# Designed miniproteins, single chains, continued (4), part 46

Each design is a single chain, and the fold is of that chain. pLDDT is the mean over its residues in the fold that is shown.

## One batch from the design tools (miniprotein)

Design m13583
Fold by ESMFold2-Fast:
Structure m13583 (fold): chain A 80 residues (1-80)
Amino acid sequence: SRTNNLMRMMNLSTTRRMNLMNGTLFGGNHRLNNLRLMGSSPNRLRLLRTTTNRLTSGNRMRYGGLMRRLRSLLNSLLSS
């Protein structure tokens, strides 16, 4: 029916946007899962390590930067 066609188009649009968001955040989460199923490969292990390191490194760098900035401000206050 006409109503079903309209709902299908809306669902496709919503799914596409969600996939774009997931792609932006993880840059190939779906591919990573597929590579796991294909069995052991040097490229697969490298991709897993790179993705994990990027997530961990990103968070560490963010908090590390904030902590260093706070220490700098504290030293300025103590020296004055």
Scores: mean pLDDT 53

Design m13584
Fold by ESMFold2-Fast:
Structure m13584 (fold): chain A 93 residues (1-93)
Amino acid sequence: ENAEKERKIKELEDNAKKYTDMAKHWRELAAQEKARRDALTAQSMAAKDNPVLAAELDKQAAHETRHATGYDALAQFYENKAKKYKKEAEELK
């Protein structure tokens, strides 16, 4: 009975860690897209005397922003899963 409880707690903690690691991966991808967005935005600001180029760079920055938003949403989903498993493990102690 006690060993069975300990096994269940470990399984829940292992799942929490797995989803935490998955969330971190998606946050890292989101950060890379945000860095690219920031670089494109800086280039757009530098191109203020060329409105056609500035508009194109802004459009590319907006595209990277949408990708980052998608990755952040996926990371949040896995963060919520990790929190749920961690809570279930604590409730069994």
Scores: mean pLDDT 87

Design m13585
Fold by ESMFold2-Fast:
Structure m13585 (fold): chain A 68 residues (1-68)
Amino acid sequence: QAQIQQLQQEIIDLSVQAVHYAAQIAALRSKPQLSPAEQRELAALQAQLDALSQQINQLAAQLQQAKA
């Protein structure tokens, strides 16, 4: 059904964004020492990734209901 395809595309788009945030977090975490500014940046990126993960989980739940 069209709704299933739309939900799948939305999940894919958000997953791509999550990969980009995860890569930025990994780059910051690879440093042996973080400045206070870098620590704040890391916290902000983690919050954004958490928000995206919640959105993806919500859409995945909707997709599972649509498939049932």
Scores: mean pLDDT 83

Design m13586
Fold by ESMFold2-Fast:
Order: structure tokens, then sequence, then C-alpha cells
Structure m13586 (fold): chain A 96 residues (1-96)
């Protein structure tokens, strides 16, 4: 449901803000948080404007984040960032 999607996004945004505060001096971490935040903001806006269903928005966001996760692993990004991306994907899958 749309309400469950909004709750999932709000929970994810809280986690991203906490991660950003812990990594305030890490430029690469800040950039990745920014990218993830933009993906979620686009998905949220498209649902709010009736452009896509919750399921379509969640599936698209998951696909983009899974590609980001593959790149993060391949480039040897910090494990805490990998764990964060995995947690976000898991949270989004709950609304499917």
Amino acid sequence: MKEEFEKAIDKIVERLNEFERKHADDYDAQVQVGVISLILAVARTDVKKGRVSVEEAAEFAIKVLENLLKEARAQGYPQDLIDLIEEIIKELKKVL
C-alpha cells in the first residue's frame, strides 16, 4: 500500500541521515548517500504524482540499488556502506 511505501522511505531516509552523520568527513560516503537519496526521492515523487504504482517504483529502485551494490562490491567500498545498501533493498522488498 502507498502508506507502507511512505513508511519504508521515511525509515530508509532516517538510516541514510545517521550514516551521513557518522561519515561526515568521508567524501565518497557522502556522494553515495546523495545518489541513494536521489533514487528514493524520484521513486517517492513518481508514486505521489500517480506516474507509477508503488510496486513499479519499488521494483525500479531495487534494480538501481542492486546495480549500485554490485559496483560497490567490485570497487571494494567499505563494508558498512555495502550493509546499508543491502538493508535498504531488504526494506523496499517488504512493500512488494
Scores: mean pLDDT 83

Design m13587
Fold by ESMFold2-Fast:
Structure m13587 (fold): chain A 100 residues (1-100)
Amino acid sequence: SMMDEELLKEIREQLEELRKKALEVSNGDDVLVGLLEILELLDQALKALEEKRYEVAKALLEEAARLVRELAANATSEVERQIVDQLARAVRELEEKLES
């Protein structure tokens, strides 16, 4: 839906700004690689929701949530933690859409 697409777009824009800050502070690319993987899963979940493939969307969101938790454990800077928090929020908002 347009609202879900706008939300994902806003999250992507926020992540691009935080990615710049993370690159200035972070000593490794592991967090950024994890961020890109989670974004890809969220894009796939959004498309599954639009196609009303709810079981597929649920599986993708559960995988994204697991990766967000793993990424949070590896986040060492405040900026990295803020990026992870934004991804966790995105996953939760999409999960709420699925429960409707």
Scores: mean pLDDT 71

Design m13588
Fold by ESMFold2-Fast:
Structure m13588 (fold): chain A 60 residues (1-60)
Amino acid sequence: MGAALAKAGVIDPTSAEGALLLGERLREAGRDAAADAWYQRAIALGGEAVTARARALLAA
């Protein structure tokens, strides 16, 4: 957990988790199209948990 928490402090747009964070930020700004693009990138980068979360965010 310690190493994972340290990595979580860095927003990496090439990672699935980083793409989700950027998408959420854009969603907060009301930029749904840009947020959707980042959610789709998160899905494309892989990971079943990330894909499920990105789908939930796309549905909102």
Scores: mean pLDDT 70

Design m13589
Fold by ESMFold2-Fast:
Structure m13589 (fold): chain A 86 residues (1-86)
Amino acid sequence: KVTFMSEEDLEKLRKRLEEENTEAAHALLAVMAIREGRVEEALAHLERLPREVQLALLEELEEEARRIGNEEVLAHVEELRARLEE
């Protein structure tokens, strides 16, 4: 959850990103879904990205989750990484 953004601001951003349907939009939607535990939605957005970008995003989220001790997000990243290897 982004400290400086309200839930309303995040929903407005999410809606705009879904309308844009760009790689950058899918990357941000995947990050938001992972943080919220929406693994299937995160997987769908990640699949729209190049392999390089998928791995870079998962690595960054894994590092952040380990730094702050968010075991829930870490578990989601590990599940998504395993599914993308299939």
Scores: mean pLDDT 75

Design m13590
Fold by ESMFold2-Fast:
Structure m13590 (fold): chain A 78 residues (1-78)
Amino acid sequence: SPLKVGDKVTVSFLGKERKALEGVVTEVSDEGFTIKFLEPHEAEVGDLAFVKAGDVTLVGRVVEVTEDGVKIEIISMR
């Protein structure tokens, strides 16, 4: 994974409000990562997510939703 536990990220969801959500990476695996948001979210399973951490931009899909975060499977990295 290009991300590490404790990394700060901003997340935008395709087709939702243009405001990016701030979050922190809480778990990392080979397939993706879990993010805890610092503010309320309305993410749904199947949403496309654009995740920015410093110079890294990821495109992923939401595969699980929690009360305060999401689990994202990585589709592409730049």
Scores: mean pLDDT 77

Design m13591
Fold by ESMFold2-Fast:
Structure m13591 (fold): chain A 88 residues (1-88)
Amino acid sequence: SVEEKALELVEEIERLARETKERILKTTDVEEAKKIARETMERLRELAKKIAELLPQLSEEAQEKVFEKLRRVEEILREIGEHINSLE
């Protein structure tokens, strides 16, 4: 279903964000952390475009589930940015 595909995509985005945070927290090199962040943001952008195309086809309930997961991803990305800034 369209809902199932959208939820799978948002779960992939959340997993990617969490894995990226873990990788960045394990590095002491600011430039390596920035490189990891850039590569992840490019991949997240592609996945976000796929979700955006599916959103109009979802029920309001399914859209809210996607938005809740995306808010968690935004929080993780904020934490990544704060960590990288703390290394400088």
Scores: mean pLDDT 84

Design m13592
Fold by ESMFold2-Fast:
Structure m13592 (fold): chain A 99 residues (1-99)
Amino acid sequence: MKTVVVLTGLSLEDALAFARIAARRGFEAYLLESEEPVLVIAGASEKEAMLFANIGEVMGAKVAVLVDGKLVKSYGGLSEEEARELARRATEDPRSRRF
């Protein structure tokens, strides 16, 4: 994935709503429905990813934007390594729901 938005700290209800909105707009969304939900949005341009990041931040999420695995933006203190691991878990875990 070239550009990825990673969101944590949302309630499951808010993460599901966000995933459905992203999918309806033509983006890929991956949701790991755990006690700490992890939402990953992929297939966005960098500008669209920044819009998703800003919306997530307003909703109270910790957010990271990765471009080719490099952290370009963070809200709520996610490091590059944490964001990469969360993105890997949400996209590769068989329990994750793809929208």
Scores: mean pLDDT 84

Design m13593
Fold by ESMFold2-Fast:
Structure m13593 (fold): chain A 95 residues (1-95)
Amino acid sequence: SSTEKSIQNFLNTLFTLLDLRERGRVSISLDTLKEIVRDMVNRIGEDNNIPKDLQEEFIRRVEELLTKYFNGEISLDEFKTQLQNVANELISKVS
């Protein structure tokens, strides 16, 4: 679906930013990433008519995973796997 593609494009964008950060190619703070995530998810939600409560739940779960990653509690690979699972749950609710 168009919604599934939009969500997957969001994940791919975020994963690319985190890969670049880990390789030292970009410097980006946790707070800035949280702002980018909120902006992107809200835009995708508006464009695909995703209920606001599901947008906010998804944002909160992404922010929790980002915080764990920045704190060194999970690896980038664990972050990617867990976020893909969270995204798949959202897709199942809106498809």
Scores: mean pLDDT 90

Design m13594
Fold by ESMFold2-Fast:
Structure m13594 (fold): chain A 90 residues (1-90)
Amino acid sequence: EKFEKIKKNVILAAESLIDYMEEHAKTPEEKELIERMRELVDKLKNATSKEEFISILRELIRVAEELAKKYPAAQAFVDFLRNALRYLES
């Protein structure tokens, strides 16, 4: 199923970025954004419907956009999430 593959890939990509950001985060603001991303990833894992997943994914995109202001790696992740959202809504 299209949704299940996208869900798995989104979660894996988010976990990889969180690990990378935790190693590089030095400010309280950056650590707060990383913690919020971790909370949203946990919600994505527990989402019981495609519609619920899409709602949480939109919040994750917003948080990732804030991180992307400081980290180029986060911008690639934002672009990936936006494409995933497009495919889920099609």
Scores: mean pLDDT 83

Design m13595
Fold by ESMFold2-Fast:
Structure m13595 (fold): chain A 120 residues (1-120)
Amino acid sequence: SFREEVDKLFAEARKKIEEILKNITDPKEMIEALRKVFEELRQKMLEILEKYNVPKELLDKFKAELDRVLASFREDLDGILERIPEMTLEEVKDTLEGLANRALGEMRAIARKVLDEIEK
């Protein structure tokens, strides 16, 4: 089902984020890896929306909302990148975890809105 594929996708993204924060020790490499996880998440969400025949107008609207969340997340990551010389590795990891969890929550809320529209 749409819900099952979305839930699985977000569970896999969360696991990838946890592995990045645990295993990568360079802050710049962590930021780049997180950017790639979220771009892949965006593309896979769009593939799920297309698979379930979401109307084009609704698809375009949700694509715009996803792009807004990702633009905000990217801006936040760029802000951390400038602050790296002033931060410990632990502070970078904690901050990135918070930002990633917020972005995941916002993207999941967008997916929930699509689910509500499809089930109406």
Scores: mean pLDDT 85

Design m13596
Fold by ESMFold2-Fast:
Structure m13596 (fold): chain A 83 residues (1-83)
Amino acid sequence: MSRAEEIAARFEEALEGLEEWLRSEEFAKLPEEVRRAVEEILREARRRLEEIRASDLPEEEKVARLHALVGETLARLKEALAE
């Protein structure tokens, strides 16, 4: 598997785990505005992941974009879930 595919596969696995969490009673107890923000963040992350995977970009460029996507997604989730 290429480096880009390896990173993409790991990120997809993380997104699957977060999407399972969205179906939990734990998530349902969060404020409505927080739930909406998290759902939007995950939806955009999955869309962007698939765009990078489908692109004809060089591997190095795909790796850079995947690292940026992972970092941006984590930062946005941290902000939305702020204490």
Scores: mean pLDDT 85

Design m13597
Fold by ESMFold2-Fast:
Structure m13597 (fold): chain A 68 residues (1-68)
Amino acid sequence: MDARIAAIEAALEALAKSVSPEDLKAAGEFMIGYEVKRLEAAGYSKEEIEAARERMRKILEELVAKAE
């Protein structure tokens, strides 16, 4: 789980260097939604998936705030 969240953080950080804050927010929400579906398909519990979603959203919010 932690390695998957770290991969999303790295992808969002790379994206933040090349797009506007609005585009980062939109693309980040899409990436998080896609990763949630991947976690569901991989058999993670609902509790683990919701915890991961919150962690990824917090990372996105912090990156968007820094880009503004």
Scores: mean pLDDT 81

Design m13598
Fold by ESMFold2-Fast:
Structure m13598 (fold): chain A 61 residues (1-61)
Amino acid sequence: MKHPNEQKLIDYFKKNNKYEELQKYFDEIMDEAYRLTKEKKLPFIEAMDIASEKKLKEVEK
């Protein structure tokens, strides 16, 4: 399925040139982003940015 939120996540990965590394963590990043939107009332784009950046740092180091 191609949800608007999925396109935003793909665009973020493309922007950071980390698409291939992060695509396997889509479910984890999406789950974290949804949690952030509920707990901190953040916009989904901002929540995805935070979740993706956190995961990126964890998997690169």
Scores: mean pLDDT 69

Design m13599
Fold by ESMFold2-Fast:
Structure m13599 (fold): chain A 82 residues (1-82)
Amino acid sequence: DYEEKVKEILEKAEELLEEELKRVPEALARAYTAGYMEAALGKLNGASDEELEEHMRLAASELSDPELAEAYVEGFRKGMEY
């Protein structure tokens, strides 16, 4: 069921946030999990790899801090494995 798969992705994002918070500052942990969640949800909705790469590029460009952009991109790549 679509709703159940969305819930599973959100629960995985919360798990990843908890693990990242043990290693990195909160802002980087949240950027990472946001990237994961957006990519995984995009994949669930049938987005192509090309569409996901474009989304990642546009979203990363909104982040003025290069460390936040890097964390977001790493999380997004993880979500593309969904």
Scores: mean pLDDT 86

Design m13600
Fold by ESMFold2-Fast:
Structure m13600 (fold): chain A 113 residues (1-113)
Amino acid sequence: SDLARALEALIKMAEALAEALEKGGKLEAAKKTRELVEEARKTGDLRKALEAILIGLKALLELDKDEVYEYAIEKMRERGIFTSAAPTAEAFRILAKEIADSLANAALSPADL
């Protein structure tokens, strides 16, 4: 289904973010992102996948390193995301900030609920 494909894409994005965070030394944020991905896989819960992305993007933005953004993009491409066109590190940063702000405003974090 379209919803199942969307969930799979979000999970793949979150897994790529976790690998980038591990490369950047944000081990606790990477661990939390992976835990939420596993919950999303087990339950099919879209909110858990979006929460994983929010935590991952926030931690990546705190690092704010081009090499780590480029690594996240590479790991996303390996998973079939951005296959037609890869963003630059700068474009990815802008998109990541907009997505993180939108997801935070949607009260996806348990701390905001």
Scores: mean pLDDT 85

Design m13601
Fold by ESMFold2-Fast:
Structure m13601 (fold): chain A 79 residues (1-79)
Amino acid sequence: TDEAKKQVIREIQKAMTAASKAGLGDQALPLVRKAADHMRQGDWDGAAKYLEELSKMLKDSSPEASKHAQKGADIAKKT
């Protein structure tokens, strides 16, 4: 579980870096915070939901950020 948390955090960091480069950091931040809050509570399904919403939001404007958000969601679902 701790290793999975570290992997999801790493993917979130990569998604935020890519989103910020695209000028979307402020738009991404609320969904990242919701995902992080659910992870803190041990709610992996909730974390995955918000990371999937982040991926969908970023899909057209930053495919790189969207891909990392989706990887984070996939790891959260498997945990």
Scores: mean pLDDT 85

Design m13602
Fold by ESMFold2-Fast:
Formats: sequence, C-alpha cells, structure tokens
Structure m13602 (fold): chain A 62 residues (1-62)
Amino acid sequence: MTEITVRVGDATAVARIDGDRITVEVSGASNPEQEQLARDMALLGAQRVLALQKAAAALAAA
C-alpha cells in the first residue's frame, strides 16, 4: 500500500493507493480553498506514483 501526505496551510490530505484505486482524505482545513487545494495536490501526487509503479512493474516483468 502506498500513502502520500500533503499539507496546505492547516489542511492535511492523505492519498492512499490500492491497486488502480486512489482514495483521498482531508482533515484540519480552516477553509474550503485549503481543503480543495490539498485534495487536488494529493490526488495529482498519487496519480504520478501510480504511473511510476506501473512503469516499475513493467520493467520487473521484462
């Protein structure tokens, strides 16, 4: 399981990768803008990690 944590102001977003599924939880946000930005950053980071994991798996399978 891969987990990515990002912090924006008071907001902490945790993205978890389970196979091809990404789930994001946000806590501590003092306003909706911090929550949305933290969520977006965590999701983008998780998508990048998923792409890298798939590339690594392809190399290992070769």
Scores: mean pLDDT 81

Design m13603
Fold by ESMFold2-Fast:
Structure m13603 (fold): chain A 66 residues (1-66)
Amino acid sequence: GPLEELKRKLAEYAGGLLEKILKHKYPKAEIKVEVVDNDTLKVTIKLDGKEEVYEIDIKDILKLFS
C-alpha cells in the first residue's frame, strides 16, 4: 500500500544520506550502505584491510532525524 511504498522510499533516502555523511567523514574508507529490507540498513566499512559490518534498524535512524 502507499504507506509501505513511503517506508521503502524513506529507507532508500536514509541509506543514501548516511552513505554521503560517512564518505565525507572517512574519505579514505570504502563505505557501502545497502537497504536489506524496508526496516533494515546494512553498512559495510573497509579501512586499512579491516572490514566492519553494522545492521541498523530504520526506526533508530528516523529517531535520529526527529
Scores: mean pLDDT 77

Design m13604
Fold by ESMFold2-Fast:
Parts: sequence; C-alpha cells; structure tokens
Structure m13604 (fold): chain A 94 residues (1-94)
Amino acid sequence: SMEELKKKLEEIIAKLEEIAEKTTDPSVKRQLEEIIESLKKAIEENVSIEEAIKLLQSILTFLQFLASHTTDPELKAKLEELIAEIEKLIKEAE
C-alpha cells in the first residue's frame, strides 16, 4: 500500500503542477508550488501513511476553497477532478 500510495502522490503532484502552470494569480500559484514541494518532500522522506493522509486532507481543504472561488470553468473542472481523486485516495488509504 505504501508503494501504491507513493505512485498516487506522484500522479497528484503532476496534476497540481499542471494547475499551477495555468494559474495566473501569483499568490495562488505560490501556494500550489508550496503544496507540490511538501508532497515531494513527503515522498523523499518516506513519511508514514498517517502523515501523508493528514497532508492530503490539508491539500483537499485548500483545493475545495479554490474550486468554490474560481470563475474559470476549466480551472474549476480540473480542481474538482483532482479533489475527487484525493478524496478517493484518502478513503482507500484509511
């Protein structure tokens, strides 16, 4: 499960990087880049499944906030897709 979790985290990182590149708000882009770095560090440091879940829950809250406040339909769709993937990963890892 840890190896599968790491692969899913890498997939989430790739999608977050795509969202960050399409983001024009400098403060939002910076927060997304900080999230990406936190996930990369979690993979490199082999954090526990429990710690990874807590990090994903924090990321989920932030992405839900962005999705509820964005006026860009394409960005909203990408955020909602990623939110669903993270929710599924958290549920499967618990």
Scores: mean pLDDT 83

Design m13605
Fold by ESMFold2-Fast:
Order: structure tokens, then C-alpha cells, then sequence
Structure m13605 (fold): chain A 72 residues (1-72)
């Protein structure tokens, strides 16, 4: 959260996009671990819920920063 908040405050779109890619990779890893039986379905759902929430925040922040830059 601290890194995400700092990137948003700095309006650092490159860092925000790097974080988005990292969260997408984590989502894929959680899904793989669930399929391999290395984590429970409940744990996978919990982690995916948190990761998708962070991804939504990132997408909204990137869109807002880009819109503000286009309007300037």
C-alpha cells in the first residue's frame, strides 16, 4: 500500500504500470498454486480478492493521471 500511495502521489505512471504487471503475475501464480493443490480454494479466493482490489485501484489511478495530463 505505501508504495502504491507514493506512486499515486508522485503521479509516476511508469511505476504504477510496473505494479499492475506485478499484481497480474501474482494473480496468475495464485491460480497456478490452487490448481496444483499447494493452497486451499479458500486461501486462493482470499488472495485473488485482495489482488483484484489493488489492481482496480491501480487502473483507476492510471486513468485519472492520464486524463489529467491529456487535459493540461
Amino acid sequence: MRDLYRAIQARDIARLEALRQAYQQQIAEVQRLRQEGKISDEEARRQLSQLTFHLQLLDEAIAEIRAAQAAA
Scores: mean pLDDT 78

Design m13606
Fold by ESMFold2-Fast:
Structure m13606 (fold): chain A 109 residues (1-109)
Amino acid sequence: SALARASRLTGASRAYVRSLSPAERAVELLAALQRWAVDNAVDGKVPLAELLARLEEIRAVLRTEGQELVDLVEELIARVRAAADADGQVDLGTFHALVDETVDRVRAL
């Protein structure tokens, strides 16, 4: 289920994830991705392929919660792809800035 996937991605209980609004769940998923990126960064960079795989899982969770949330994650995916260097790596600081901007847009919905 989408709730089971969201629980796995955030590390939070299914009951907690269910208690959140769609926008709050999107924020928690994006915050968990930021923490994952910090834990998996090497020399301040994260592989684009790993970030895209996790963003696609977040997009899949949000598909049942609203098209506006899906659209914001799809825009984030496009911007993360554009931010990758020639080696297929994304700077951690750049990634955090893109996610923070997406979180602000989610909160404005």
Scores: mean pLDDT 89

Design m13607
Fold by ESMFold2-Fast:
Structure m13607 (fold): chain A 63 residues (1-63)
Amino acid sequence: SAIDELMKTLPEKVSKEELLEAAKRLGLNLTEDHVDVFFSMFKEETIPKSVVRQLLELAKPRP
């Protein structure tokens, strides 16, 4: 899947910029505001790759 392919290219700790780029490549409508709110919940500049996968899965449009 596209998410699996992107996860192979991401580092173990993912920054806001890297997450926004990943969402853009997948055609997901994740805005800078959405990502900023998400990162503020973690109080960190980077988050684990496993958390990024969960966020990308949740952001997928459902039919």
Scores: mean pLDDT 72

Design m13608
Fold by ESMFold2-Fast:
Structure m13608 (fold): chain A 76 residues (1-76)
Amino acid sequence: INFKELFKYGNEEKVLEFVKQNPEKFDYIIEQVFLAYRIAKYSGDKESAEWYKKILEKLLKMKGVPEEVIKATLSL
């Protein structure tokens, strides 16, 4: 699967829909989004970092991660 394609041609809803259709890949997708978020953040790509952060927050909420854990994870 091409995650760059999925993220560019999909809005947030398309990413969430893909996870719902492929629940076995849920954890893998979270890992890929988190990695992309960290890379964008450390490279100074603020626009991409904000988008990945938003997607990551929604994915973690869908996974049932507590709000405080999500906040800690995104604070880095």
Scores: mean pLDDT 73

Design m13609
Fold by ESMFold2-Fast:
Structure m13609 (fold): chain A 77 residues (1-77)
Amino acid sequence: AIEEVAEEIRAKAEESEGNTKVQLRMAAKMVQRLAEEGYSAKEVADMLEQYARVTSRIDKEAAEVLKEAAKKLKEAA
């Protein structure tokens, strides 16, 4: 579940350009690393929600992708 969400964020990064692409690439790497370190889907979702709140003031498109990813992780938990 967590690895699938990381892949979805990476795929959306490839369809994006500029700052949005960079932000989504970084988020996908963070989600992958957190999964490898043994964090739960709920903990990863909470961290993505916090990251989305900060990102929404800089990049609204990246924030929406991260918010959707967090919802999927919460539903899988």
Scores: mean pLDDT 81

Design m13610
Fold by ESMFold2-Fast:
Structure m13610 (fold): chain A 62 residues (1-62)
Amino acid sequence: EEERQRFAREARGLLRLYARDLGIEPSPEVDAFIDAAVERHLDKAKDPVELVKMLKPEIEAF
């Protein structure tokens, strides 16, 4: 609930930073892609760092 919302928010923030490090320009499309990816995998990771590690390949393929 509230804890899962914080988890998701932290993961989104980390993935946005990672996308910028890869040279992906910040945009609503990138934010929507990250949000959808986080929602699909949220229950599979124990912490935001693990979730980010799982989703890095998807961001790299964007």
Scores: mean pLDDT 78

Design m13611
Fold by ESMFold2-Fast:
Structure m13611 (fold): chain A 85 residues (1-85)
Amino acid sequence: SMEDEALEKAIELLRQAALEAVREGKGEAARLVNETLITVREMYQQGVPLEEMAKVLEETAEKVEPLSPKSAELLREAAEVLREG
């Protein structure tokens, strides 16, 4: 479905965000991104709307931004993908 495709793309962006944080030496940002990846997967399996998952990604982006602005930007892109799905 389009929703499954949106989730897959969002998860790929989250993986890129975590890798970027690791590349920059920002272990705390990578940890936050990986925890959020697990959370949004669980939310999707429970039937939570994509809009609610996008909000979680935006909250994580705010926490990640002072540590890794690039990782935060990828999280915001993932949130947008979920809203368009």
Scores: mean pLDDT 88

Design m13612
Fold by ESMFold2-Fast:
Order: sequence, then C-alpha cells, then structure tokens
Structure m13612 (fold): chain A 80 residues (1-80)
Amino acid sequence: SEVEELLLNLARGIAEGDQEKILEEIEKLKSLNLKSIEVPVTDEAVRRVVDLIAEALGIEVKYVGPASEEMVEAARAAVA
C-alpha cells in the first residue's frame, strides 16, 4: 500500500540517518491529508514507528493483520 511504502522509506531514512530522506517522506505523508490509516503491523518496533508518525500527523491508526517482512525489517533497523 502507499502508506506502507512511505513508512518503509521513512524507517530506512531513520536507520541511515538521512535527514533529507526523512523530511521528504514526512512531507509526502502530510500531503495525503489522512484522517485514519490501516496498517498491517504486529511487531512492537513497527508499531512504535507508525504511532510516532500518526501522532505527528494527527491521524488515527488501526492495526490489521501481520506486517510485511520488508516493513518489519525496516522498522527494526530504525529503532535499533
């Protein structure tokens, strides 16, 4: 999904310490004007990244099903 791709890119930017990439992905998320998102996350690391983004954007998050392997790996790298 579009949100999953943006979260993956943001998590990778955080892991790399690439501030320009982080800011670019945050601006993309803001431009979507989301009121709520459904995210397939079950791991604590993925949920922390998603919750921080949702709080920053002022949107509601609903967790559904398991996160993709790529999303889980990227988020774990970001919080390690």
Scores: mean pLDDT 66

Design m13613
Fold by ESMFold2-Fast:
Structure m13613 (fold): chain A 63 residues (1-63)
Amino acid sequence: MSAEEAAKAAVEAAKAGDAEKAKEYSLIRGQHGGRSAGDAGARAAEKGDAEGAATNGVLAAQS
């Protein structure tokens, strides 16, 4: 999936309180070149910080 689509899905999951899905999307992106960003995105999603999750998810996907 595209970096933008994955980040969008993570944001929506965080807003819905579905931290598990937000974390999973962030970790998947981390495997493509941004492990630190993927982990940061998962942490932001866990706290319900949708912007942080989206930003870090995009960074991870962009490598």
Scores: mean pLDDT 62

Design m13614
Fold by ESMFold2-Fast:
Structure m13614 (fold): chain A 100 residues (1-100)
Amino acid sequence: AREEARALAEQAVALAEESLKKAEEGNSSQSASLDTAAGILLSAAHFLDPDDPYVRAAQAQVYRLSAQSAKKLEDLGKMDKDTADKFVSSNTKRAEELEA
C-alpha cells in the first residue's frame, strides 16, 4: 500500500510538471487534461495512504505546480485574471495546509 501510494503520487507530480510545460507553451487544453490526470492519481494515492508524509508532500507539490500553470496561462493571455486568481488562491491554500 505505501509503496503503491508513493508510486501514484510520483506519477501525479510528473503529470503536473508536464502540465506546467504545456501551459508555458500556451497549450491550455493539454495543460488542463494533464492537470486533471494528476488530480485523479493524487486521489488514488490519498485513498491508499492518506497520512503518508511523502504522499502529502507530493500533493502539496502538485497543487503548487497547478497554481504555476494557471499563472503562466494568465501571463500568456490564455486564461482570464479572475479564473487564474481563484485557481492560484485555492491551490496555494491547499498546498500550505498540507505543508503545515
Scores: mean pLDDT 86

Design m13615
Fold by ESMFold2-Fast:
Structure m13615 (fold): chain A 107 residues (1-107)
Amino acid sequence: KEEEELRQRIKELKEEAKEIIEKTDDPVIKAAAEAILRSLELLEELLKKGADLDKIKQKLDELEDILRELKELLDADLSDPEVLARLIGLTLRAIGIELDLLLELEK
C-alpha cells in the first residue's frame, strides 16, 4: 500500500516537473525543474530496488516542497535578485538530493 502510494506521488510530481520544463523558456527555471525531475527518476529507481520506504518518503517530501516553491516563482520577476537567489537555492537543494540518491543507488 505505502509503496504504491509513493509510486503514484512520484509519477504525479514527474508530470508536474515535465510540464514546467515544456512550458518555460527561462533557462534557470528549466534547470531547476530538470534537477527535480532527475531526482524523482532516481527515487523511482530506488523504489523499484526495494530501498527503505521511510527514506524515499523523506526525500520525496523534500522534492515536493522544492517543486511547490518553484511553482510560486513561475510568474515572478526573474530580474529581481531575491527571486533569482531563491531559484538558485531551490536548484542547489534539488542537486543535493540528486547526489544523495545517486550514492544510495551505488550501495
Scores: mean pLDDT 84

Design m13616
Fold by ESMFold2-Fast:
Structure m13616 (fold): chain A 89 residues (1-89)
Amino acid sequence: SELEAALEAAKPGLVEALVEAGLSREAAEKAAELYREGLLAAARGDRERALELFVEAVEVVVNETVPEEERAAVLEAARAQAEAALAAL
């Protein structure tokens, strides 16, 4: 689909933004791919799969950029935000 092609074309830009935000390139590529898969799942109406993928993407980011003692709170906030965003679709 055009959406799948557009998301794949946007992926390098997201990877570079994540690297600039402090992720390793390997983590940035993993997070960007999980986020892309999450958007595709959301577009198909699979909100549960989209939520799982978005949370996994945030976990990759959090594990590289957030101190260990703060990770649980950041992941809880990210899950709540992803649930709210998916409910609005």
Scores: mean pLDDT 84

